# Designs tried in a protein design run: designed miniproteins, single chains. Part 33

Each design is a single chain, and the fold is of that chain. pLDDT is the mean over its residues in the fold that is shown.

## One batch from the design tools (miniprotein)

Design m1198
Fold by ESMFold2-Fast:
Parts: C-alpha cells; sequence; structure tokens
Structure m1198 (fold): chain A 74 residues (1-74)
C-alpha cells in the first residue's frame, strides 16, 4: 500500500468508536483531502477490515461502501 492508503486505513481503525454514518463521512473527507482514488480507498478499507476484530470488520465494510458512494457522487 502507499503511505496515503496506510494513513487512511489507520484513520478507519481509529474511527471505530463512531457510528457507521459518521465513520463513512470521516472516510470520504479524509480520502478527498489526501487525493485518493476510489481504488486506493478500497485497498485501504480492505486492509483495515483485515486488521480489525471480527465484530468491527462488518462495520468497516458498511461505512466503506457508504464512503465510496459519497466519493462517486462528488
Amino acid sequence: MTEKERNLAQAVLDGLGFDVETLANSIALAAKKAGLTVEEVRRALDYAAEQASPEDAPKIREAGDLAVKKLEEA
């Protein structure tokens, strides 16, 4: 992964205390600020889900799908 992808993955893991909507908004904002493509965001999210507990991995996937939709709309 690139440094930008790694930084996004860490931000996702740090944001696990947020609700899904808030986490999705945070992911989309961080990705836009870093200039990440949708493909780079998906790689970062896959990595974050692999690092997360089984309980948190579904939350990352749900928030990630919402974040990608927001990025595609903008």
Scores: mean pLDDT 83

Design m1199
Fold by ESMFold2-Fast:
Structure m1199 (fold): chain A 85 residues (1-85)
Amino acid sequence: IDQLIDSVRGMRSYSPDQAIQRIPQIQQQVQQVTPSDTSQIIVNTLNQLQQQLNDNRDDPVSAQSIIDVYSDMIISILRWERSRQ
């Protein structure tokens, strides 16, 4: 889980295109390290992030804000999952 949190936090340093390319890899890692219910929530959140980034590709400021908000949500879910272990 800690390595996954670091991977998600790393997205904040990416361009929108780099973040979009990284999302499938993070989704795969989520499915390997979290229970099915938590995995489904995070995968759905990452799918929403990808759609929002595609819609805002021409607006770097909005895209960065979107990455920050979604990465914070996912990190919070992962920290909660880690705390219940």
Scores: mean pLDDT 78

Design m1200
Fold by ESMFold2-Fast:
Structure m1200 (fold): chain A 95 residues (1-95)
Amino acid sequence: MVEEIAEEILKKAEESEYATEEALKELREILERALRLIKEGYSAEELEKKAVELGKKAEELLKQGKIEEAEELAREALAYAAGAELLREAERRKA
């Protein structure tokens, strides 16, 4: 299950000497959003394409000085990218 892979990632991050409480909180929120996207039925390819689209839009907003909006889209892009990687890893484990 993709939830098991997400838990494994979070546990490894918690064991890192470089892990801060803030970084762990952000990682948890990204993984929770990624799992929600997977539950909605998006494929890894669809999530990857949307992650790229959101990342490009965040970059354009940053160039316009819209830092807060750019940051929000960048976080969404990370969640879509994480969702795609969780699905890719689940498929690798089935092979």
Scores: mean pLDDT 82

Design m1201
Fold by ESMFold2-Fast:
Parts: sequence; structure tokens; C-alpha cells
Structure m1201 (fold): chain A 73 residues (1-73)
Amino acid sequence: SSREQAEAYYQRGLELLAAGRPEEAAEYFDRAIALDPDYADAWAALGVALLRAGRPAEALPYFQKAVALREAA
């Protein structure tokens, strides 16, 4: 399912964050979101990856989306 594939990309992204590779992690979280746009954890994780990549101005909309999705659940 698209959710199972999104979860797999999300897990790869988390591994890349742990490895200190936030730019690559962001690509995997973006893929997870493309497969499951309601995956709030992936939106939040993309925000974290952008912060760790030194791109804080880009992070805020992703955190806002994650909050909105969690409030809708």
C-alpha cells in the first residue's frame, strides 16, 4: 500500500538523520509525503531535516502542516 511505502521512506529518512545526512533525509521524507500526504510524522520530520540542513526558513510550513493534520485526526 502507499502507506507501507511511505513508512519505508520515512524509516530511511530517520536513519539518514541519525547518520548526520539531513539533506538526503529530507528527500526521503518528501517521498513519504508524496505517497501519503496525510502522514503527519513525515511532514514534521521534513521540517526537522530542513532545520538540521541549515534551512530554518523552509521548515515552518512543514511543521504547520503536521500540526494541522494531527488536529484533523
Scores: mean pLDDT 88

Design m1202
Fold by ESMFold2-Fast:
Order: structure tokens, then sequence, then C-alpha cells
Structure m1202 (fold): chain A 73 residues (1-73)
């Protein structure tokens, strides 16, 4: 579940849909059940943000990566 939501968030970010990217990334974080899954989500979201051509989508993904790191702590 979380992996599918993460993939959808990355696709939304790749087409510049910052709102969908944020919501899908948040849903992926909410679906994560372990600190390990949250750390993995944070890493993948950060990499997706680095590769995004759209500043607003990149910012949305970085915001969610930081949220995932906070929840993993």
Amino acid sequence: MAASLLTAAMLAASVGDAEQARELARSAIEAAETAEELRELAELLERAAERSEYPESAAALREQAEEARRRAA
C-alpha cells in the first residue's frame, strides 16, 4: 500500500501536480506501520524531490520527507 502511494506521489510530482504529490505522499506516510518504512519513505521522497523539475512539487515532497523523518524518530 505505502509503496503504491509513493509511486503515485512521484508520478504526480513529475507532471507538476504539487497538490496531488503532497496528498499522496501524506497517505503513504500514514500507511507506513514501522519506523523502518518511514525512514525508507523519507529517503525516496527526498530523491524524488531532487529529480523534480517543478519547484512546488519538489517543495511538497521535501516537506513530506521531513514529516516522515519526524515520525520515524
Scores: mean pLDDT 81

Design m1203
Fold by ESMFold2-Fast:
Structure m1203 (fold): chain A 58 residues (1-58)
Amino acid sequence: APPPWAVAEVSGEGADAEVVVRTSPGRDPAGLDALGRVLERLVALREAGVLVPSLEER
């Protein structure tokens, strides 16, 4: 399961899509590094004009 301190969402569509990453300020730099990797991947998908429908099942 994803950690409760980090949530990544994509708002908008296509090239106008914006990636919103919400994090709880923690003192774990390794966790911030992992978050950075996720953000970079989402930005790359946005750059390619790919929608990221990451609505989790509830």
Scores: mean pLDDT 56

Design m1204
Fold by ESMFold2-Fast:
Structure m1204 (fold): chain A 80 residues (1-80)
Amino acid sequence: MPINEEEVNESLARMYIWLGDEFFKKGDYEEAAELYERAAELAPEDSELRKEALLKLAEAYEKLGDYEKAEKYRKEAEEL
């Protein structure tokens, strides 16, 4: 049943957030953004996990100087 795949996807989202945090603290904001984006895609749409991933993605884009993308993802997170 697809239910087990949803649980696996949520676990993968948590893993991608963790990996993104590792790259973020090293100053590798481009890799962190890619990992946070993958986490947001895998997390349930109306979930705290997706909100967390989107907020971290926004922070990564802010560090990259892409303030337009940072604001976009912050607003998406606030709407969850």
Scores: mean pLDDT 81

Design m1205
Fold by ESMFold2-Fast:
Structure m1205 (fold): chain A 80 residues (1-80)
Amino acid sequence: MVLEKLSEREQKVAALIASNPEGLSISEVAKKLGISQSTASRHSRRVLQILLENRPKTDEEAKELEKELQELAKEYLEKE
């Protein structure tokens, strides 16, 4: 499973990206997670690299990955 290859922090970065399809700047990711911009940049690059290496090749795999990322976003980033 792709997400299990990510650390807990990297999973939170992936969830942030999935919950904000318009895109997030590195400074916004850093602010939301309470980490430095350099740390946010490193985690974002790592997350994108792993997602690209494990790119789904079928529409069903792509939808499953999207749903898993949305569930992580709900778990870590749910706000009232």
Scores: mean pLDDT 69

Design m1206
Fold by ESMFold2-Fast:
Structure m1206 (fold): chain A 67 residues (1-67)
Amino acid sequence: MVLSREEAIEVAAKVATERAGVPEEVARRAFSLILPEEMTLEELAELLEDLLGIPREEALAALRELV
């Protein structure tokens, strides 16, 4: 599944808030600086693992819940 940048920012920010305690507004701003125009859920889960230490499997499950 391919996400637009806007969709990716929204779901990534929610996962960062729920799993890493980052305020949603702060997370949205940070992701708006680094995310490309399109990416897959798997690529987004990998980024969440690399940036926030959320295991890829948990990040992917949380992202799938939001889309």
Scores: mean pLDDT 82

Design m1207
Fold by ESMFold2-Fast:
Structure m1207 (fold): chain A 94 residues (1-94)
Amino acid sequence: SPQDRQIIIDNANVISDQVSRFQQTNIDRGIDPSGTVSRVTGQISRAIQYARNGDVDGARQHFQDAQNIIQSDSNLTQQQKDSFTGTINQSISS
């Protein structure tokens, strides 16, 4: 439905904002994350594109791929992983 599509887009925007803030914080600290931010941003961008085209299942798959990237990164703290994956899980379960 248009409502479900909007929820996915809104959740993707929240994740994108969180990723951007994490990236900015790391740049300000002189830390270059090991490509995780770039890979996650790529999956979220695809999720938004699929959702905009009405492919809700495709959007959810890309959110799940983003979650797997975050969970497998040893350079992220557990708090950072939980913050990112919480919104992704909400998007998948919606």
Scores: mean pLDDT 69

Design m1208
Fold by ESMFold2-Fast:
Structure m1208 (fold): chain A 63 residues (1-63)
Amino acid sequence: SALEEELRRLIAELEELLPGLSGEKRDQVERVIASAREVLATGDETLLRVALAEARRLLEEVR
């Protein structure tokens, strides 16, 4: 689905930023990536929308 494709894209962008992160912020990004991957496995649209919002917010914080 379009939501799953967008979430996979955001996960890839967060993973690209990981080498530049440390401490609590790195731990937060790793947890969000792990959670988003679990949501992708469910295919639940409501959970996908929540995961997308969280991933987008986190990307804005770490840019």
Scores: mean pLDDT 86

Design m1209
Fold by ESMFold2-Fast:
Structure m1209 (fold): chain A 68 residues (1-68)
Amino acid sequence: AADAGAALAALMKELGLTPEQIARFVNAVLELGKDATPEEIAERSGISRETAEKVLAALQASGLLDVL
């Protein structure tokens, strides 16, 4: 839902991502699927692997990975 997307975007902004990086990250996860590695997401979205790992860990801790 749109509310879940807003919560996900807000969390990623707290982690220092720009709106453009957030959009690319979400698109990468949707294209590659939930089983995608942080490295694959980083390569597709153009963010660093370390940033992708941090975002995925934060989404998991917040329960937002189930929304994707």
Scores: mean pLDDT 73

Design m1211
Fold by ESMFold2-Fast:
Structure m1211 (fold): chain A 94 residues (1-94)
Amino acid sequence: VDELIKKYEEEIKKDPNNAEAYLNLGRAYFLKGDFEKAIESYEKAIKIAEEKNDYLVRGEAYFLLSFIYRLKGEFEKADEYYKKGVADYKKTLK
């Protein structure tokens, strides 16, 4: 997992606007159990994806945030992010 974190940190250093690299960094932190850093990485992925109208990456980040907040017992926030992810996913179907 630490190897994956280093890999994605290097990708971000080379391209700070790489939303997929932030998404993957968040996944690596999630696997390590660092939910706080995972959330931060997903939030950065969402911001960058939003600027690029990348609804696939943004929707995926929303679903991952929903999952983390559900694990934290923040069900209302989890539901909010889930609905945002569904809306983004629907935009990718056309």
Scores: mean pLDDT 83

Design m1212
Fold by ESMFold2-Fast:
Structure m1212 (fold): chain A 87 residues (1-87)
Amino acid sequence: TMEFTVTSTEFPGYKEEILEYLKSIFDEILSFEVVQDSGVEGGSVIYKAVIPSDSLKPVYKGLYSADFVLRKTDKGYVLRLRNMGFR
């Protein structure tokens, strides 16, 4: 299994919307939970996702660690990878 952290600063409590976006990237998600929630509007929410290693779509295979940042756009959420170390 792989674990990664998703941080959202725009939408505390929008767990279901974020989960649907993650489902577009991964074939299967074992768990998705709020690890930390500031409880205030505009505050940070940290989500933890656990996935089977084989559920990761090919475009994301070979990453050492995946820190994701979610941004809301006019077309929904966009997941951005931090720290893609190309070597």
Scores: mean pLDDT 55

Design m1213
Fold by ESMFold2-Fast:
Structure m1213 (fold): chain A 68 residues (1-68)
Amino acid sequence: SLEEAEKLFLEAGLLAADGNLEEAVEKFLEAIRLFEKLDPKKAEEARAFLESLGKSDPELAELLKKRL
């Protein structure tokens, strides 16, 4: 569901803030996959948010590139 995707995205953000980057990336990508199926526009917004977040954290950016 869209609600589940939003919850995963929020949870991933909290994990990233706590330094659990690998688990955070996994949940971010899971949320984006759900958004792609349910709301493509929201998937684009989520990807833009992650790109912005990656500019602040090079380690997070590297993990995102590896899994994309």
Scores: mean pLDDT 78

Design m1214
Fold by ESMFold2-Fast:
Structure m1214 (fold): chain A 63 residues (1-63)
Amino acid sequence: SKKEKIDELVDRAVERALAAGTPEEQRRIFIELANELKKMGFSDDEIAEALRRVAERVRAARA
């Protein structure tokens, strides 16, 4: 489903972002996620929400 695909991509992006050693690498991960979701036909609102979920989970894991 759409939800399952977004959840999978968000989980992968969180793992990659936590493994990233630099802000530049993290920025790349967010850009790649946004581009992948756009290619899959997700709306701008769905993409923005997915990016927000990644950022929140990365921040929580580092707290």
Scores: mean pLDDT 85

Design m1215
Fold by ESMFold2-Fast:
Structure m1215 (fold): chain A 55 residues (1-55)
Amino acid sequence: SLTEKIQELLKKAIENGDLEYLREIFKLLTPDEEADQLFSEIEEARKKVEERKKK
């Protein structure tokens, strides 16, 4: 699905540190609960990666 494809691209961008760029792309999506939830999950995943590096 489109949502799954976008999620995969976001995860790769997080690994490369391009999250800010993809945040701009997310603004182009239709305002929707699914889009908000997906972005929130991506932010949480990024935070977990950073926390793991700190530990």
Scores: mean pLDDT 66

Design m1216
Fold by ESMFold2-Fast:
Structure m1216 (fold): chain A 60 residues (1-60)
Amino acid sequence: SSKEIEELELKKLVFQISIDANEFIMERVDEETAKKLKKVIESLKKEIKELEKKIKELKS
């Protein structure tokens, strides 16, 4: 449904903002901390891909 698609699109936007913020922080911390943040970013990117899959399924 359109409402469900809008909700998932909003969740994607929130996760993308979190990725962008963590990428900004990652450039300004030590290598060990940056490595940990990279794992968080990779996790969030996987969540976005799952949301994109659900959106495509709902649009089909």
Scores: mean pLDDT 87

Design m1217
Fold by ESMFold2-Fast:
Structure m1217 (fold): chain A 66 residues (1-66)
Amino acid sequence: MTQQEITDLVKRVYEAAKAGNLEELEKILREAGVPDEDIQRVIEAAKAGNYKEAVLLAAKALLDRS
């Protein structure tokens, strides 16, 4: 996964989290191949309104796969 691909996915994650669209957030991360455990952590942060943490957790999970 390239830096550009990670940047695009992170933007999509942030948009879904801000919109409160947890279903779309889960779908984006699952399609990117993020493990269910990491998806759950991102969703938990988004539910708490901590969008910055949700984005950082998603970026870390994507980077760990690269």
Scores: mean pLDDT 79

Design m1218
Fold by ESMFold2-Fast:
Structure m1218 (fold): chain A 113 residues (1-113)
Amino acid sequence: SRAEVLRELLAFHRKAREELEEIKRKLERGEISLEEAKKRFEEIVREIEAKIAEAEPHLSPETRAVLASHRETLRGELRRLKEAKTKEEAIEELERAIVNEEGLIAYLEGQLA
């Protein structure tokens, strides 16, 4: 059902946010390199795009528009993160990605209320 697809998307994006927070923490602590952080972020973006594409046929046009906007924002963040030359620049992009995920999570929670 649509509600089941929305619940699955919500669970997925909650996990994605946690993974982004972990990348940020590890990068801040010097536990991973800038290049490793970029690789992990690209993998998360790829997984998000695949999950949204899988869900799209089961969703309203309005929800599909929100998800399309979210994907474009993530693609922009990925491009900027790949161009980051410092840990500080990468952390700023990760923080934007976390805020973007929090916004989508709040939207999906509202759709299930």
Scores: mean pLDDT 90

Design m1219
Fold by ESMFold2-Fast:
Structure m1219 (fold): chain A 56 residues (1-56)
Amino acid sequence: MLSEEEREALTREAREELERAREELERARREGASATVLTGLELRVIGAELDLELLS
């Protein structure tokens, strides 16, 4: 069982990872990255969103 403090720390890390993933996706879109790269980054964003949801 995670303590409240540990859960808060993990939630913060998950939010930071989600923000980074979204920033990387937006940058790749602006730079005209390949469809394969964009799909990988979109999946990373979805994964980070799911991780955050599981910690809620």
Scores: mean pLDDT 81

Design m1220
Fold by ESMFold2-Fast:
Structure m1220 (fold): chain A 68 residues (1-68)
Amino acid sequence: MKEYEELIKKDPNNAEAWENLGSVLLREGKFEEAKEYYKKALELDPSNKLAATMYKFLAPDEEIPYVE
């Protein structure tokens, strides 16, 4: 957790760090926060398959937020 938070502070465009922090939040039962972090990872890297899968799992009635 702390390691991924430091990665986001150093590089807020690091999609992998957002994805990993989302996974930590998911494990802590913070599903709404995890969803937002996976959404951020997808906005930064639309090819992130794990973030796309987890976001769809947490928000089945919402569109995946990538444009292309």
Scores: mean pLDDT 72

Design m1221
Fold by ESMFold2-Fast:
Structure m1221 (fold): chain A 110 residues (1-110)
Amino acid sequence: GVKITQSPSSVTVKEGGSATITQTASQDLGNSIDWFFQKPGKPPQLLIENVTTRVPGVSSRFSGSGSGGTQAQLTISNAKLEDTGVYFAQGTDESGRVYFGEGSTLTVVK
């Protein structure tokens, strides 16, 4: 099976700050890396599809980067208090199997 790791596991930033989360897969997943955000007690929200494609309606403060393969990054710029929560990568292999990263917790403080 494929393992997806995320770094950092937790990060704290001030309002207006920036955070970058890096996903690393144990196997090449091409561009089949998506990024999700989940607030406590809420369902996950899709932010970025296929490494770089921002979902319509998602703030431009969220950006995905990377060439695909084994590594991709999510950047949260100009952080707001409402950005506090867990961010996780989802990867899909050529057989359609889905893998999740363990999550990265972002805390935004005033």
Scores: mean pLDDT 88

Design m1222
Fold by ESMFold2-Fast:
Structure m1222 (fold): chain A 70 residues (1-70)
Amino acid sequence: TTATIVLDDGTVRTVAAEVGATVTLAGVTFTVTHVDATGGAELRAASGAGTLGVGPGTTHISTAAARALG
């Protein structure tokens, strides 16, 4: 299963709902750490301090929020 992420700058990214998959949002690299039974995923920034939740469909994330986590 794949999640679609849309940033407020018009960037569209897809990430596999699979632990260890990576995606770059606003120049920050995130890794999937957890996958829910519904196909939602938790993404963790390379710094290890910040996380984002994404649903099984399309999730809208602000560029500022992604940058703040990296």
Scores: mean pLDDT 77

Design m1223
Fold by ESMFold2-Fast:
Structure m1223 (fold): chain A 59 residues (1-59)
Amino acid sequence: MKRARAVRYYDPRSPDELGLQPGDILEILETLPSGNYLARVEGLESSGIVPADAVEILP
């Protein structure tokens, strides 16, 4: 399972985007053709699109 951590605050701009707080741990579900990610915050059922520059990929 590929994980990432939010490096900044992000307000969702549409219902298909996911809001982020710095330090949120995310599960990366898919890498989108745009280079952004489809992700889910760990512990939540909700998933959404996050900007690639808002997260760092964890080992």
Scores: mean pLDDT 79

Design m1224
Fold by ESMFold2-Fast:
Structure m1224 (fold): chain A 62 residues (1-62)
Amino acid sequence: MPSGALARAVEDYEGKNDLHLTLKKGDLVRILLSIGPDYWVVENLATGERGIVPSKYLEILS
């Protein structure tokens, strides 16, 4: 995909399964894909891990 928007986790999120990504408040992520109104596939820029996160836990930076 083309380069996605950058976002920051606004609070801790615990992944519910192996398809979801666990985030800590302040983690920087790249949004890779929107998969519905409430979920994004993201990459954690510190760890390189990818997964699904509810969009409500993310603040878009750009």
Scores: mean pLDDT 79

Design m1225
Fold by ESMFold2-Fast:
Structure m1225 (fold): chain A 62 residues (1-62)
Amino acid sequence: MAEERRRQEEEIARLQRETSRRIDRLVREAAESGDPEVERQITAEIQRLLDEHDRRVAEIRA
């Protein structure tokens, strides 16, 4: 593998860990809330984070 590709993969792995940790926290908040309104808001935030993650991964690979 080229050195650039290795660096890209390491950066993507780091980003993946960050995104997973943030989503895990949001899922726990939703479960603990007991409020359907809060659950809907958190679900939307998780989707937004996933979309941002995909865009950032694409930028790293560009």
Scores: mean pLDDT 81

Design m1226
Fold by ESMFold2-Fast:
Structure m1226 (fold): chain A 69 residues (1-69)
Amino acid sequence: MEAQEIEDRAAAVYARARELKAAGKLSDEQFKEVVELVTESHEAVLAGDLEKAREYVRKAEALVREAEA
């Protein structure tokens, strides 16, 4: 299920962002950006725009990956 795949990825990236924030490895600004991207992805899923939803999740995943570097 495409929508479920996107939602699962969004949940995973949000959980990772929370862990990094708790560890002091993610700034308040970076965490807010991840939350906004995850929210926009969810809104895109609700609108039926799965391609746009995937783009938002990819951006959130990239931010989390950069914070782990």
Scores: mean pLDDT 84

Design m1227
Fold by ESMFold2-Fast:
Structure m1227 (fold): chain A 81 residues (1-81)
Amino acid sequence: SEETLKKAKELLEEGKIEEALKILEQAGYLSLLSAYKEGIINEEEKKEYIEKLKNAKNVNEVIKIDTDLGIKALERGVKSL
């Protein structure tokens, strides 16, 4: 819901990153959060991911951000094989 996104954005602005990501994951908007947590992406990419979530206008943008993270993780996974 837009209310869930608003709450998550407030938590991100407060620096409560893990809490914000958890509520978005529980809402079903983030399915690829393991890629963020498991170190598949680097610190710069993590910062970019959080910044994109802070600037998301709606739930569809959050889902797109999650999908883009999954694509980056897949590219790294394929190169590691």
Scores: mean pLDDT 76

Design m1228
Fold by ESMFold2-Fast:
Structure m1228 (fold): chain A 80 residues (1-80)
Amino acid sequence: ELEELRKRAEELIDRLQAAGLLTPEEARILKEAVRNDPAVAVVGLAVLATLEPEKYAAVEETVEELVRLLDEMERLEEAA
């Protein structure tokens, strides 16, 4: 369900913060984006991949999982 996906996405964002890809403030903003507009969160992650490619490479699997969850959330919201 959407709420379960949101919770899992927030957990992945916490992992990205712990890995150093996101500052605490960036993690907070991204969690807000996940809750309000998952498409904006996906764009934000794509920008981070271009700005910090070395940090992104270290957490690529986690970012890919987060993007898949955000895409699923967007699809569910459009179907509602």
Scores: mean pLDDT 78

Design m1229
Fold by ESMFold2-Fast:
Structure m1229 (fold): chain A 106 residues (1-106)
Amino acid sequence: TEKAKEALEEALELIGKGKYEEAIEVLEKALREYPDSPLAPELYTALGLAYLKLKKYEEAIAAAEKAIALDPNNYKAYAVLGEAYKALGDEKKAEEAYKKARELLE
């Protein structure tokens, strides 16, 4: 959906500006209005990144896992998952997520 793409672009710009809470509001609205969008994996990945920047690691993991469930090839979601697990001290889960992200890029 064109509107889902516009919401993703707006949210990524907000994340780039450090406006993480505003990005989350845009992304949650888009996911609610366009739950079946082919961009839903990217919307969940951006949501996970915004939560990660706010140090809301459990919410970041939940968003990244939803992105991966919708698109198992989403290397960016695995990168978010790895960073969140690393921040929580789960080195084994962080390494597994980083390895998966690397495999999907190669």
Scores: mean pLDDT 90

Design m1230
Fold by ESMFold2-Fast:
Structure m1230 (fold): chain A 58 residues (1-58)
Amino acid sequence: SMEEDIKKLLASGLSLEEIAKRLVQKYPDEVGTLASLLAKLSGEPVEKVAQLFIEAAK
């Protein structure tokens, strides 16, 4: 699942920038859901996580 993939990436020690890039590649049409879930699971602000996904999509 998307939540399990995010948890696995967070546990792997990857940077949030690399996590965002990998998630966008796997779930390109789900960016809003990815941003919300990554913010919740990482404890980072939604605004910061949303910016990472904007950069990852370039």
Scores: mean pLDDT 84

Design m1231
Fold by ESMFold2-Fast:
Structure m1231 (fold): chain A 66 residues (1-66)
Amino acid sequence: EKAAELEAKIREAWAAGDRELVKKLKEEYHKYAKEEGDPERLALLKEIADKLIKIGDEFEEELKAA
């Protein structure tokens, strides 16, 4: 599934320290969630996206501090 693939890619990019790729993948994830148009699926994807955003934000803050 697209959501699971994007989540895996975001995790790999974050672990690799590629902040720009993490940002790009989060944007693609949001596009996918909106494109589906299924309210139950969108609600679930939003919860996952919120967690992924938090991970990305923490990574971005750490890079800015460096």
Scores: mean pLDDT 64

Design m1232
Fold by ESMFold2-Fast:
Structure m1232 (fold): chain A 70 residues (1-70)
Amino acid sequence: MDTKRQSMVLATKETADQAAKLGGTKEAQELRDKAENSDYEGASEMNAQMGRLYTKLKKEKAEAERKAAE
């Protein structure tokens, strides 16, 4: 059923919005577009990549802010 694919695409879009707020707009948009046009397996892979992008951007922002404070 397409329900699993739709859930994965929605999860990817939600994480993409958060990644875009951290400055990863282009990368987040590309992964979101690929997930939307993919089957379940492709959307699952894009969701995993989006999670990694979000984690990376969040750590980079926190580290930059910490260094800027000193």
Scores: mean pLDDT 78

Design m1233
Fold by ESMFold2-Fast:
Structure m1233 (fold): chain A 62 residues (1-62)
Amino acid sequence: MLTYDFEVDGVKVTAVLRGTELTVTASKPLSKEQQEQAFLKALELVLQDILKRLQELLEKLG
């Protein structure tokens, strides 16, 4: 299970990836536009984490 903490317009947001399900939870109500930004940011963080994990694996092998 992967968990990401970030902010959208000063509102704390937590994204949790369980298998193929991505759940985004905000500390305060988000506008529709902020919800879209939060979801896109969560997807970006998931992709970056996958790439970082591959780099760390290569570093451990070297």
Scores: mean pLDDT 79

Design m1234
Fold by ESMFold2-Fast:
Structure m1234 (fold): chain A 61 residues (1-61)
Amino acid sequence: MTEALRELAETLARAGATPEQIDEVLDAVEAGDVERAERLAREAGGPEAGEAARRAGEAVR
């Protein structure tokens, strides 16, 4: 797991996202669907989580 993915998971957990929501966002990042990952993260954890998902997507690419 990259450090960016770990930071994303921690950001989502701190924002109150459920384990299921976190898994869904991480799956989207690993699938290369950065737009979906950012949207899901923003819905689950707000703008900060969306930004973390965007950065994780860039790191995986």
Scores: mean pLDDT 80

Design m1235
Fold by ESMFold2-Fast:
Structure m1235 (fold): chain A 92 residues (1-92)
Amino acid sequence: SRELAEALADYLVGLQAQGAEIEVEQEGTTIYLKISGLNLTQQIALALTLIGFGLEGLEVEVKIEGDTIYVKISGLSEEDARAIVARIEAAR
């Protein structure tokens, strides 16, 4: 939903404001995120938040490699995916 997409974008932009570095790529209705610069507390909060978005109807896959978190989010419209990407890029 649009509300879920906006809540996700707000959360990710909030992480960037806290020092997270987010690289984002869009492929149709899917976004790929590469997140670094998070401390342990932020990593736990991210995992719990992503579980919440998964329960609300987004398809979320997470892979943790050292200090980098890779996230794949599907189940978005192309418009909502594009809006999330634009907000992340604008917050850099």
Scores: mean pLDDT 83

